# Designed miniproteins, single chains, continued (2), part 21

Each design is a single chain, and the fold is of that chain. pLDDT is the mean over its residues in the fold that is shown.

## One batch from the design tools (miniprotein)

Design m4704
Fold by ESMFold2-Fast:
Order: sequence, then C-alpha cells, then structure tokens
Structure m4704 (fold): chain A 80 residues (1-80)
Amino acid sequence: SVEERLDALVDEFISRAKKLIEEGKEKNLSKRDIQRKLVELFADLDREVRAIAEETGNEELARQALYRAGKEIDKLYKEY
C-alpha cells in the first residue's frame, strides 16, 4: 500500500539519520556539519515522498509522513 511505502521510507530515513549522527560524533564532526548533512538527508526524503504523492494522489499521507520524519529529526538533533 501507499501507506506502507511511505512508512518504509520514513523508517529508513530515521535509521540513516541516527547512523549519520553516530558516525559524525565518532569522526568528531561539528554540530553544524552534522546538521547540514541531516538537512540534505531530509531534502532527499521530501523529494521521494512528494514523488509518491504525485504518482498516487495521496497528498495527505505524504504530508503526515514528512511531519513524522520532521518530528523525529528535531528530537534527534536536540539529543546531540
């Protein structure tokens, strides 16, 4: 289903974001560098989610997916 596709993309994004933060800390990257990489990762998710919305007409599910991803990234960003 469209919902399952969107959920999978958001879950993968969250997993990648967590890995990016952990690797960034290990490599002693600045908070600014990590933040920039997280913004780029979110932009990639946004493009994929919007493409699914355009393909399927499920704009509301896409909006909810991006909202969930945004909340999780804000939480992760505050934790480091």
Scores: mean pLDDT 84

Design m4705
Fold by ESMFold2-Fast:
Structure m4705 (fold): chain A 89 residues (1-89)
Amino acid sequence: MTLVDKARAALEAGDLETAEKLLIEGRLEELKKYEESLEGLRPTLDPEQQKIADEILEKIKEYKKALEERDWEKAEELREEIEKLSQQL
């Protein structure tokens, strides 16, 4: 059973607090893997792409903090910015 499966089960049971906690944990794990992937790719990128990767990495750190603080408005804004920057890679 994955963390996402546990979050889904909590949502189906109406346990919104547990579902929220598990979704945050799952998102933080996914973001860590994305950071590791970007850091691994960075040395193979052109200087312009490296700058974009650095901006994404910075925004991922801010996004993690927003998720941990449950600042959903800031988290959504950062998610959209990361998506937009990722399209430029």
Scores: mean pLDDT 79

Design m4706
Fold by ESMFold2-Fast:
Structure m4706 (fold): chain A 89 residues (1-89)
Amino acid sequence: SAASLEAAAKEAPKQAKELEKEIEKVIEDLKSGKMSISDAKRKIASLLSSLGILSAAASLGGDDKVSEEISKRLKELSKKSDEVIEEVK
């Protein structure tokens, strides 16, 4: 329903922030040698996919500003993770 999608859109920023923290932790573990490049790539890809789903959910719930903000953060984190992977390989 529209009401359920609107509720999901309101929760999306909080959920996105939690996913962003998990991505940053994976990047830290990769830099410190606690995680392999292969494991980091798989985890980051999964977390970025989840951010993409939240962006789509926010848009469907009528909050295009939240959707665009999450999409921008997804692109920034994707670029940052690629740069770190290149540095540690």
Scores: mean pLDDT 82

Design m4707
Fold by ESMFold2-Fast:
Structure m4707 (fold): chain A 71 residues (1-71)
Amino acid sequence: AAEACIAQAKKGAELKKEGLKALKEATTREEILAAIAKTLNGIGLALEAYLRAEKLGDEEAAEKCRELLSE
């Protein structure tokens, strides 16, 4: 069961989207750094979820995580 991996990948993808949106609207160095940190955290969560799904041998879950990682 890789439902936790898929859930983590979805959370990561959402954080990445939020971070990229915030980066577009950022006007100060502080806002830019916060947006970058959020984006990187999202990417990290999605990548970790993908790697976990691969190790579990769940091809369907791994493909879903890869899709979410790719946006």
Scores: mean pLDDT 81

Design m4708
Fold by ESMFold2-Fast:
Structure m4708 (fold): chain A 118 residues (1-118)
Amino acid sequence: SYTEKAREWYEKGKELEKEGNFVEALDYYLQALVWIAKEYDEKGKIEDPELAKEILRDILRLANTHQEVADRLRSLIGPKAEVALAIATAPGMEDVFGPIAAYVLGKEVAERHPELAK
């Protein structure tokens, strides 16, 4: 399923993060969001919105702790990516804006960086 594919990329990204491969972990987390965006386009719904929120929180955490991840994220999504992620993951906003941000970021990556869409 699309959710299973998103989870596979997310779990592989978490393993890369444990190995200290932070920039590659970001690319894997973004690939997981691409699969979430594909699911919404195909089915009109996201089956696991909690997974989407977890991925966004990990992307923001990595960008906030590793300058090379922040630089990579800005190169892929644009200079406002971190602010958008901070808003989408904020307490009280996450339940509404988290799934929306996951879809938007996944679509943005797929459209601008098709190498991450497979």
Scores: mean pLDDT 84

Design m4709
Fold by ESMFold2-Fast:
Structure m4709 (fold): chain A 61 residues (1-61)
Amino acid sequence: MQEEVDKAVEYLLELAKTGSPDAQALAERAARVLRNAGVAPTKEQIEALVKSLEDLAAEAA
Protein backbone atom coordinates (compact mmCIF):
# COMPACT_ATOMS: atom_id res chain seq x y z
CA MET A 1 0.00 0.00 0.00
CA GLN A 2 1.80 3.09 -1.28
CA GLU A 3 0.00 5.51 1.07
CA GLU A 4 1.20 3.52 4.10
CA VAL A 5 4.79 3.83 2.86
CA ASP A 6 4.35 7.57 2.25
CA LYS A 7 2.99 8.10 5.79
CA ALA A 8 5.89 6.12 7.29
CA VAL A 9 8.39 8.21 5.30
CA GLU A 10 6.73 11.47 6.43
CA TYR A 11 6.88 10.39 10.09
CA LEU A 12 10.54 9.37 9.73
CA LEU A 13 11.50 12.74 8.23
CA GLU A 14 9.53 14.69 10.87
CA LEU A 15 11.32 12.85 13.71
CA ALA A 16 14.69 13.45 12.01
CA LYS A 17 14.09 17.23 12.06
CA THR A 18 14.54 17.19 15.87
CA GLY A 19 18.00 15.60 15.50
CA SER A 20 21.34 16.64 14.00
CA PRO A 21 21.69 17.74 10.35
CA ASP A 22 23.75 14.60 9.66
CA ALA A 23 21.02 12.39 11.10
CA GLN A 24 18.47 14.22 8.92
CA ALA A 25 20.55 13.50 5.79
CA LEU A 26 20.75 9.80 6.74
CA ALA A 27 16.98 9.77 7.35
CA GLU A 28 16.41 11.10 3.81
CA ARG A 29 18.46 8.20 2.44
CA ALA A 30 16.50 5.73 4.59
CA ALA A 31 13.24 7.25 3.30
CA ARG A 32 14.31 6.56 -0.30
CA VAL A 33 15.16 2.95 0.60
CA LEU A 34 11.73 2.44 2.22
CA ARG A 35 9.90 3.88 -0.82
CA ASN A 36 11.96 1.73 -3.21
CA ALA A 37 11.29 -1.43 -1.15
CA GLY A 38 7.57 -0.64 -0.77
CA VAL A 39 7.68 -1.48 2.94
CA ALA A 40 5.78 0.50 5.61
CA PRO A 41 7.53 0.08 9.00
CA THR A 42 5.56 0.42 12.24
CA LYS A 43 5.81 3.59 14.34
CA GLU A 44 8.06 1.70 16.78
CA GLN A 45 10.37 0.57 13.95
CA ILE A 46 10.59 4.13 12.58
CA GLU A 47 11.49 5.50 16.04
CA ALA A 48 14.18 2.81 16.44
CA LEU A 49 15.51 3.60 12.95
CA VAL A 50 15.78 7.35 13.70
CA LYS A 51 17.68 6.57 16.92
CA SER A 52 20.09 4.33 14.95
CA LEU A 53 20.65 7.08 12.38
CA GLU A 54 21.39 9.58 15.17
CA ASP A 55 23.93 7.12 16.62
CA LEU A 56 25.59 6.78 13.19
CA ALA A 57 25.73 10.58 12.78
CA ALA A 58 27.31 10.97 16.24
CA GLU A 59 29.90 8.29 15.39
CA ALA A 60 31.01 10.41 12.42
CA ALA A 61 31.75 13.36 14.73
Scores: mean pLDDT 77

Design m4710
Fold by ESMFold2-Fast:
Structure m4710 (fold): chain A 72 residues (1-72)
Amino acid sequence: TINNINTMFNNNWNNVVNNYSSVNSSFINTSYTSGSNVMNNMMTNPNYTGNMIVGSSTGVMVKTLYELIKKE
């Protein structure tokens, strides 16, 4: 169901947020390669990343970032 999908999504993003110092370096390197300033900024600013991910309708923000990365 939609609730199950949202739960799985939130769990995945909670893992990113909680383990983010180790994920951060990988994302920064990937962002430089892809040219994604938005992803780089999110990963270097914990407060910004947490706020975007933890907010309601998190999928909208992530989908927008995914579409930006896809354009690259």
Scores: mean pLDDT 50

Design m4711
Fold by ESMFold2-Fast:
Structure m4711 (fold): chain A 66 residues (1-66)
Amino acid sequence: MSIRAKFKKNYTAEELNEKLKELGYDDVGVSYLNSKTKEAVISGVGDTTMEQLKEAVKELGGEIVE
């Protein structure tokens, strides 16, 4: 599953994936990132829930885009 997020800072996918790993979201990663718009698609594998994806986005300092 996946969720869209928008960030205030211009991050790379590598930077976001490193932050997710530091926060303990081993099954969550960036599947798409647009540095110009600062929008990303955050995806989870296995038993990752939508709630965990929303929490991951908030902990990264992102806003959920619906």
Scores: mean pLDDT 80

Design m4712
Fold by ESMFold2-Fast:
Structure m4712 (fold): chain A 70 residues (1-70)
Amino acid sequence: MPISLSELAKRVIELIDEGMSVEEAIDKAVEEAVKEGKLTPAQGKEYRDFLLSMVKENGVESLELVAKMR
């Protein structure tokens, strides 16, 4: 089953909570999802770019908002 953006954001938050930087957590979550076939490489790039942009413009707290989206 494809992973949703909200599920990916939840995984990113988990990795940050485990001690990873925001960029490392986003990269790892996207790479894992693409490797497991849950995202295409193109979708992974779009999700990565979106999450990085959200954090850069709105701070790390914006990830919690994405995680609550449907």
Scores: mean pLDDT 81

Design m4713
Fold by ESMFold2-Fast:
Structure m4713 (fold): chain A 71 residues (1-71)
Amino acid sequence: EIKKIYEEMAEALEKGDKDKAKELLYKAYYKESGGDEEVAEIAVAVFNSTIKTDKDMQEEAKKLREKAKKL
């Protein structure tokens, strides 16, 4: 379920576990795209380029929790 993946990703980011967050992001986009590995890989690459600091990770975690609430 996509909601659970977003919640787990937010928890990983709150703990500073960027690698686990990237694994969960891949799974989320892979499911949302209907199994498109290229879309999932691009999403992870963009995330890795955008989320660089602890502050970035905390802000992304907040966004994911808000998205999970709306799902």
Scores: mean pLDDT 80

Design m4714
Fold by ESMFold2-Fast:
Structure m4714 (fold): chain A 85 residues (1-85)
Amino acid sequence: SARERRALAALRRLVARSERGAVTPREVAEELGISVATASRLLNRLLARRADPRLRRDDSNRRNVRYHFGHFEEEGIRLLIRAME
């Protein structure tokens, strides 16, 4: 949908500008001028539809859920580095 395309484009811009490389639903909501609840539903639909296969959700903190474009390979490398410590 047009709303989902706008949400994905906003997410890509925000992640590119983020020092953390990750974005909250609140930041997407502010960029699009929508509610946080609407932004969360849109982001979850983008994940479910694999609108971008690189799109990931970080649930390590349920109150501060983050979205980013991590590759499977990048995540695997991080886990390997951690295991070698």
Scores: mean pLDDT 72

Design m4715
Fold by ESMFold2-Fast:
Structure m4715 (fold): chain A 92 residues (1-92)
Amino acid sequence: PPLAPEELRRLLRRLIEAARRGIEAGAADPTKLTREEAVALGKEKAAELAKLTDPVERAEQAAYWTAELAVKAGVPVEELLALLEREAELAE
């Protein structure tokens, strides 16, 4: 792996925190998206991610937007939070 285990663990924690913020943002916005709309916005956001030069910043932004779009597309908040808790435990 290109990162030391401690550095990878810190990166994973940052990604989990970014995803939690994305879930919160999606839950706070009552706007719902169809699957097709979520895919279209995901492609648009992927193009914006390509403009970021820092791979860590790009990964954090990707985690945030993916989680936000998932909530808006109807994935249950409780299910996403449970997955993040599991990932946080594995990142320990």
Scores: mean pLDDT 78

Design m4716
Fold by ESMFold2-Fast:
Formats: sequence, C-alpha cells, structure tokens
Structure m4716 (fold): chain A 78 residues (1-78)
Amino acid sequence: KSLLSEEELEKLKEIARKYSEKNEPVLMLTEILLHLAEVFGAEEELIKLLREAIKENRAVSAEDERRILLEILERAKE
C-alpha cells in the first residue's frame, strides 16, 4: 500500500488530538509510528518495540526509529 486510506489518515489525526488534549506530546509520534507499522504490516518484532515504548511512556531510540521507518517505507512501496 503506497498511500494511506481516508480511515488511516483520520486515525492519525485522532492520535494527534488525543495526545494534544492529554498534554502527552512525547507519545504522539510513537503511537503514529505504531499505527503506520500495523497498517503497512511491519515485522512483529518492530511492532513489539513500539508497543513497549508506549507502555513505558517513552519514545523509541533513534536506532530503532530508523529501523522501523525503513521497514514501513519498504512495505509501503508495494
């Protein structure tokens, strides 16, 4: 899938509003990455990294973020 559907785009907007209202912007990017990883079918281990980061109320490391983004981009090219 090369483009997000209307439903996926609305989910991203919902995530942004949710964390803005909760005053938790640090989690917004991590939850957006999780949504994209799930939509594009990233490897299970990468999805687990994102879920663990959200559970621990933190962002993923820069190294893990790079790995996740590359996986999402490869899956999105289909």
Scores: mean pLDDT 72

Design m4717
Fold by ESMFold2-Fast:
Structure m4717 (fold): chain A 94 residues (1-94)
Amino acid sequence: SAFEEELREALIAGDIAKVLELLLNSGGPIMLTVTIPAIVTILLVQGKLSPEDALAILSELEDFFSKQERSGKVLAKTLGELRRVLAERYGLPL
């Protein structure tokens, strides 16, 4: 979809402000618990996003959504779990 293409480009560029803008103007936080991990994982496997950049982006998104209402907190938990798994897999600090 056009949304997924824009999100991929923003993630590759490390444009956290654009990522947040896209996420806030798209589907609900529950749907994003599936979409964000899938896209981040694909970009990592393709070598289009470094593990270090992925962890930095996920950390910023986790912090933002942890301060939102209930559904945003569910997304924050999912992003934090993904960040932990990727840090372990790539031998990086959280």
Scores: mean pLDDT 80

Design m4718
Fold by ESMFold2-Fast:
Structure m4718 (fold): chain A 65 residues (1-65)
Amino acid sequence: SMMELERKIEEFRRFAEREGLEVVDVEGKTVYVRSGHEDVAREAGALIRTAARAFELGFSVRVVP
């Protein structure tokens, strides 16, 4: 349902924010994120964990500059 989708998007948004990523847009099942990290290794770890979480919730992640 749309309510289930909205709840999952909010759950994912909170997860991404805790990982230091900004959700900038959502198009269908694709979530666009921007990194707040200055350290490349920390960014990579955050992106991997966030991509795994998106997959669990049924979303795809794309990184934007």
Scores: mean pLDDT 83

Design m4719
Fold by ESMFold2-Fast:
Structure m4719 (fold): chain A 64 residues (1-64)
Amino acid sequence: MPEVALDNPSTDVLENARAVGEAAGRLGLGDRREEILAAVTADVPAELRPAVRAAFEAGFAAGS
């Protein structure tokens, strides 16, 4: 592809979701995982929520 620029302003929300997930995993907050995920996605556009959820879950797994 001549153009490989895939940077989006929304990448910051994905990085934040992953970081929050990792912190939750390290703290053993599996019981509150869905509550934390809901809070992280509360201000995220609906189109980004699946990606944000995936990033959060990847972070949680990495932190556990």
Scores: mean pLDDT 74

Design m4720
Fold by ESMFold2-Fast:
Structure m4720 (fold): chain A 80 residues (1-80)
Amino acid sequence: SKDIELVIKALEDFKKFVEDSDDLEELREYGKLLIEQLKKLGVKEELIKKFQEVIEKALASKDREEAIKIIEEEIEKLKK
């Protein structure tokens, strides 16, 4: 599905940003930007909500390694 491919790309982009930044506010703003991009591209609301939940879990994680793991696990689930 094109929608799934767009969500996977957004998760990969967010993961890369997590690897490059320690600023929680910057990470939140980037997550919001990706959500708005997915909305503009007409991605299904169900998938956008799933992306949002993953971002929120990653931002609530104890450290960068756990945040990256959460994102990678979701990418693998979407590729099934």
Scores: mean pLDDT 85

Design m4721
Fold by ESMFold2-Fast:
Structure m4721 (fold): chain A 73 residues (1-73)
Amino acid sequence: MKVKEEAIKRVREAAEKAIAELTNPDYKQEVRDIAEDAITEIKKAKSEKEVRLVANQAIARLDTLVEKQKADE
């Protein structure tokens, strides 16, 4: 399903961007865990709506983690 491939790509790109912006190794590991869990759920999803929901939620969590790290400077 092309939607799954695009969603996985978006999650991976968001995770790579977050890891590049983060300096805390614990937050980098959390980013990897969030991305891996999201990719697994996207692969199991049976509808395009589920794929988009999982991807959007994962990306939002990654953005929040980056913002938290910047606030903790």
Scores: mean pLDDT 82

Design m4722
Fold by ESMFold2-Fast:
Structure m4722 (fold): chain A 95 residues (1-95)
Amino acid sequence: KQEEIDVEVERALVLISIAVLLKHGNLPEEIKETLRKMGEALGAGNWDEAIEYAKKLIELAEKYRDTLPEEADFVIRTAKRAIEVAERAKKLGIK
């Protein structure tokens, strides 16, 4: 169904965003570590774990908003998309 395809496409796009962010040399190590964990959970279909890491990532990124505003915004948007993907995947029973 289209809804399942849409979730898989959005998951792939979030994983690409994570890969782009991890190549950025100016991100704090705690953000990079949490991005890796969120990406691993998303890729494995561990939706609840992905949501937990995404929430932690939003909290961590907010601390850097004044020093790294563009990077913090990208990280927060990526984490919010990860939550949306995981929530939709859970509703559709995607494993």
Scores: mean pLDDT 84

Design m4723
Fold by ESMFold2-Fast:
Structure m4723 (fold): chain A 63 residues (1-63)
Amino acid sequence: KEEALEKALELAGKGKTREAGELLIQHDISPEEAIAYGKEKGREADGMNAALGAIRLRHEELL
C-alpha cells in the first residue's frame, strides 16, 4: 500500500491524475487515505489530485 501511495502521488504530481486514481483503486486505497498520506508527506495537493482521480473513475462507473 505505501509503495502504491508513493507512486500515485508521483503520478499526480506529473499531471497523470487518471493513472494515479487507477493505482489507488487497484490497491484498494481510499481517497481519504491518499489525502491523509499526501498531507503527512507535505504533498497535500498531489494526494488530493490522486484522490480526485479515483473519485472520478468511480463516478464514471455510474454512467
Scores: mean pLDDT 79

Design m4724
Fold by ESMFold2-Fast:
Structure m4724 (fold): chain A 94 residues (1-94)
Amino acid sequence: SELHEKVEEARRYFENDKYGEALAVLKEIYEDEEISSKLSPEQKEALNFLIVALDPYGLSVKVPNHEELSKELSSMSSEEVKEKIEEAFEILLK
């Protein structure tokens, strides 16, 4: 699946602390209507969470619920954020 290939690429960038490159791949998934229209509601929420986690100021991608997710993320510990990022990648790979 093209979605799986792109998600795995973004995860590899993230695991190598290449957050800008990871965000660029997630942006490509988000803006590709053919891919994004096939995402389940759970996968769309996971993608939005990952985008806000890697782009907290919305400089590259502005998702509709950016302010809500940004506020949620600011209330979490660094460890909780990492766990949720890993969970979001797993949801996108289902």
Scores: mean pLDDT 86

Design m4725
Fold by ESMFold2-Fast:
Structure m4725 (fold): chain A 100 residues (1-100)
Amino acid sequence: SAEEQLKKLEEGGKEAALRTLELMAEAFKKELEEGVDPVDYLLEKYREEAEKAGRPEDVPSRETIEELIKQLPELLEEAKRLGLKELAEKLEEVLELKEK
């Protein structure tokens, strides 16, 4: 559910959630400007961060990233409903970039 996905994003705290959404915004911007697949871009970024942290097992699966992307509209509605203004604003930015 969207509520479960939002809780997962917030597991590392608000800053971690915003960081995840910032990487998604970057990925969709790269798709628009360079035709890069956003899921492939995110997988490479997560791999780089996991290797730097010494936790290569922390890289999410392609399917996990694709599911999160599918849930973005519902995540925005949930964030707005809960009054999470900063997360809602970042989710709106990500969705605007995804929709062109």
Scores: mean pLDDT 78

Design m4726
Fold by ESMFold2-Fast:
Structure m4726 (fold): chain A 56 residues (1-56)
Amino acid sequence: SSMEQRQQDLELLEKIRAKMKKLPKAKTPDDLAKLQLKIYYQLQGMSDAQIQEILS
């Protein structure tokens, strides 16, 4: 992949990590995975309604 694509992926990962640090710590691995997935979809520009449909 191009350096630009790699940089975009790294920036996205850092944004996910930064958002997670500001939220209450997940108590289980499943809760952590759902939280990370929700943040990922939010950063991709999905609405909360669309994310709820995917995760429910």
Scores: mean pLDDT 75

Design m4727
Fold by ESMFold2-Fast:
Structure m4727 (fold): chain A 72 residues (1-72)
Amino acid sequence: SMARREEAVRRAREYLAKALAAGLSEETAGSFTAWELASLGYSPEEVREALEAAGARATEQAIRTAERVYAK
């Protein structure tokens, strides 16, 4: 749903901002955000969409991280 997508994007922006403020690289911040979103039950496709909408690059490493976490 649109509300679910908007919530995922909001969470992605918050996690990215916190990771970057903590001194993590953009790539590591993206992977951290993917881990957090997948842990909340967002699928790898939802994580990709949320990262891109939040202005981050949905790297292969970030999506693989989401796949591993989501499958658990």
Scores: mean pLDDT 89

Design m4728
Fold by ESMFold2-Fast:
Structure m4728 (fold): chain A 101 residues (1-101)
Amino acid sequence: SEEERLEKIEELLKSGKLEEALVLIKELLEDDESSPALVTKAVLLFLKAAVENGREDLAEELISFLKKEGREKLAEQVEKDLELLKEKKPLPEENEKLLKD
């Protein structure tokens, strides 16, 4: 079901349904059984789509949610990646490999 959730998130992001995708990402983040790699991939895909669609407000909402859920390291990573995407700079190699998986 995690793989099915990721596929649905990817389709929502392709369709520009960012608010619906964020709901599913929040559900993945609240699920203690969710794969860290899958969660990180979903978060990074969302971040790229949010910046591409001018929805930086939703990227900030995601960062706030990550901090609220105690995922401080992922929140810090997302904040740095958001700045890189806004400056049109490449993401760290590990993040780019995860997105191309």
Scores: mean pLDDT 80

Design m4729
Fold by ESMFold2-Fast:
Structure m4729 (fold): chain A 78 residues (1-78)
Amino acid sequence: GPLTSVTIEVENDPEKLRAELDAALAAGATSVTVIAKPKNGAEVLDIRRVVAEAQARGLDVTLEIQFEKDILSPVESL
């Protein structure tokens, strides 16, 4: 079970997210919460791809996508 968790905040940079997830895995993290602020659908897809790669490597990732002006449409991926 997830005994060690880390929170990673990235705006819209999938390479920064990949590096942070790699660092979390190297540090022995079991679970990570990612807070992302993409501006468009292409950035959402890039971030989701990086998260899926980390999940495939055995990391338990909770993805929270925050839209600056979207108060009625919460988005979350596990």
Scores: mean pLDDT 73

Design m4730
Fold by ESMFold2-Fast:
Structure m4730 (fold): chain A 79 residues (1-79)
Amino acid sequence: SKQLEEIAKKLRDALVPEVEKVDKEKAKKVQEHLDKAIEKARAGDLEGAKQSITRAVGYAQEALGTDETGKLVSKALGQ
């Protein structure tokens, strides 16, 4: 659960500022879903946390495109 919490925090810090430069409304969606992922990970809802991360990444892809989002995710997670 701590691992998913840290992943969601790193993705929030990496994705939200970049999405906000392009689309403030989608940046709010990315932040909302990553904040939900953190709450769910803390509650032990690992499947819910993963689904919330997937939705946040989806909104980032809509704003930034798949390639740019993939690069930001890989860099944030150290891969």
Scores: mean pLDDT 87

Design m4731
Fold by ESMFold2-Fast:
Structure m4731 (fold): chain A 99 residues (1-99)
Amino acid sequence: KELEEAKRIALEALERAKKVIEEAEREGKLSKETAEFLLKQIERAAEVVADPEASLLDIEAALSFVVMGLAIAAKNPEDREVALEAAEIIAKAANEMLA
């Protein structure tokens, strides 16, 4: 896949994960503290992906950091369902980038 297409896939997945987290926090399905942590991770990943000098490895590393943050959140039973939903969005995008 071309770098521009990989960036588009990654940014679309990060935006979808962001909406899942924001909606869950608004509905009381995710703690405010966990939502703030995850949104910060997503924002940082989006900044890395949007960088004109970002390589495919940089994009993969950024998505991996988000998945690790979601895995940490999933250890809390109250946050688990939302964290796993967001993690699946990011994981599918990572697989699509490598196809």
Scores: mean pLDDT 85

Design m4732
Fold by ESMFold2-Fast:
Structure m4732 (fold): chain A 69 residues (1-69)
Amino acid sequence: GSNMSTAMNYTLLARYELSKGGSLKDIKKLVEETLKYSEESIKTDPAYSPLSRSYAGTARRILEEAEKR
């Protein structure tokens, strides 16, 4: 659904920001958006829950990598 696609797009943007040396603040904001839309996807379309949780997990790992810099 739309919420899952939005979570995917924010995950990709967060990964790109990490790869180009973007600020922790910018990466954190993109990760927070991924988590928001991932949770909304789980509520509105439970069939996508495993995929939505996967995007949330990836976003959390991106934030962890940014914090370790």
Scores: mean pLDDT 83

Design m4733
Fold by ESMFold2-Fast:
Structure m4733 (fold): chain A 65 residues (1-65)
Amino acid sequence: SMEEEVEKAREAVEKLVELIRASTDPIGQRELIEAGKQFVAQLEKTHPELAKEARERIDELEAAL
C-alpha cells in the first residue's frame, strides 16, 4: 500500500542520517553524503515532501564537515 511505501521510505531516510552521523571516517562520511544525495534525487520522483526534508538534513550534515 501507499502507507507502507511511505513508512519504508521514512525508515530508509532515518537509517541513512544515522549512518552519516555515526561515521568516524571523514572520507567515508563524504561518500555516504554523496550516496544520500543520489537517494534523495530518486526519492523526489515519488515522495517530494520527504525528499525535501531528507535533503535539508543531509545538507546540514555536509555543512558540519
Scores: mean pLDDT 81

Design m4734
Fold by ESMFold2-Fast:
Structure m4734 (fold): chain A 67 residues (1-67)
Amino acid sequence: ELEEAARELVELIGRVDSALAEEARRAIEAKDIEALTGVALRIAPRLSEEEVRRLEELVKKVAEGLK
């Protein structure tokens, strides 16, 4: 579950910005929820409403899995 959510999250971000996707991957590896949330806030204005809803769902699932 967590691994799938993390993969989908990085893929979603990477379709728009590969550098932010790499930051997200590093944040997940470091279990840095604050850094992950920061990446999500930076990418959200560049996504559609549907993509933002998916982003929020995935970030929440990954953050819960990281504690």
Scores: mean pLDDT 83

Design m4735
Fold by ESMFold2-Fast:
Structure m4735 (fold): chain A 116 residues (1-116)
Amino acid sequence: SAAEEALRRAQQAAAEASIDDLAREAKREFERLLKEGLSEEEALERVAERFGIDVEVVRLLIEYAENRSREILEELARKLEELVRRGEANVADLALLSLVYAALGDHERAGRVGAA
């Protein structure tokens, strides 16, 4: 129905906005740490610790802040799915995976992760 389509579009937009906010904050903290004299790797690890997410996921979020492309969202989903398969995903990683699926329009997978 038109109402269901409108709700799905609103959910997708909200998820995209949440990811964008997180990506911008991650980039701001990363740049601040670099200005303090930390190496790129040390800065990424510090941001990962602060947000409670994987370091490779942080790298992709910073790239998303620059480009905001669907391709980067798809890479985020793949990396987070890999962490889940390896049993290395924490609650923050799972929450982000749910948001990424919703932003990609995959409400079925977003719902399954959010229910886990």
Scores: mean pLDDT 84

Design m4736
Fold by ESMFold2-Fast:
Structure m4736 (fold): chain A 104 residues (1-104)
Amino acid sequence: MLTYEEARELLKKLTPEEQVRALLRIADVVQAYADATGDPELRAKAAEITSLLTEAYRLFAEGKPKEEIYKVADKILDIVRTLPPEVQEAVLKALEEFIKEVKK
């Protein structure tokens, strides 16, 4: 499983399209746990991540460089670090699986 430092370094190296796809994977994982648990705090964090994902999509659509999209990714990872340990592990595992898919 990736550490947060490894996840940040890998996200920096992705293309803008791959960065947005990775962030969508993170948002989907957090939302799934929020829906399953009904935890109001987790639902609020899932909504915050979805808002940041929308910003990442906007930056991508505007042709912004990967460094600008990474700033949003960094904020999303900071939010993930505040989540329950099981959700954090699921996010890092999903990112590791995504990185294996894009290195084809």
Scores: mean pLDDT 87

Design m4737
Fold by ESMFold2-Fast:
Structure m4737 (fold): chain A 111 residues (1-111)
Amino acid sequence: EAEEGARRAGEGTKKAIEYAEKSGTEGAKAAARAASAAGRSARLGELAPTELRSPEETERGALEGGPEAAEEAARGAEIAAHGAESGTPEKEAGGAIGGIGGGVEAALAAR
């Protein structure tokens, strides 16, 4: 369960980064940063700074948070990836907000 959630968090982060690289928009970049932070928030048990890290770091952080934290990190990263893929400012902002929300929930679940 934790392994599956962690893998999805890492994959979501990877996709968000790829979409941000393709679009070059600030909104997509914000979504990618939010996705990356969600796994670290799971590991830390507190909201991590919204800064870009590798998908591997996101997956590892989510795994260390335990099953519930990994699932919340995965949800946040997936929402952020969908936002980054959209190419619209509103959906990109929604992705960043969803990624941050997933990080908050992951931090709470890890505590």
Scores: mean pLDDT 81

Design m4738
Fold by ESMFold2-Fast:
Order: sequence, then C-alpha cells, then structure tokens
Structure m4738 (fold): chain A 100 residues (1-100)
Amino acid sequence: SEKELAIETLRRVAALLKEGLREYYATGDEAAWNELLKRAAEVVKEAAKRLSPELQELLDEAFKALVHTALTSIAAGASLAEAEAALDATLARYVARIRA
C-alpha cells in the first residue's frame, strides 16, 4: 500500500540519518553527514513519485522533522545515544500519523 511505502521510506531515511550521526559523532566529518543526508533526500524524492499528494506532504514533513531532530540534538550537545533515541521518537510519531 502507499502507507506501507511511506512508512518503509521513513524507516530507510531514519537508518541513513543514524548512519550519518554515527559518522559525525566518531569523526566530526560534516561531509559524511551531508552525503548521507543527500542520499536520504533522494530516497524521499523517489518514493514521493508513487504516493498521493496527501502522503507526499506528510512524508516531506516527516523527513524535515527527522533532519531537524538530528541537527537540534547535535546543536544541544546530546550524546549519540540521546540523538538516536530522539530520532526514533520522531520516526515513531510520524509512523503513527501515517497509519491513522
């Protein structure tokens, strides 16, 4: 279903953002983070082509929220574990909204 595609897309995006966070926290490498963020954006863009306009908007909102959560965690000096937990919480919130 379109809802399942949107949910699986968000899970893939969250996984890519977690990979980017792990690399950034280990090395301070902004280039690695930016590359994973670009890959996540491409995953969203490709999935959006197969979704209704309503789900496209919700997927875009969810992607922006996940990125904002990651960047806010970094800016706040959160640990990697705290940043990953915050990302999981944001993911769970949007998965619930898509299922509704």
Scores: mean pLDDT 89

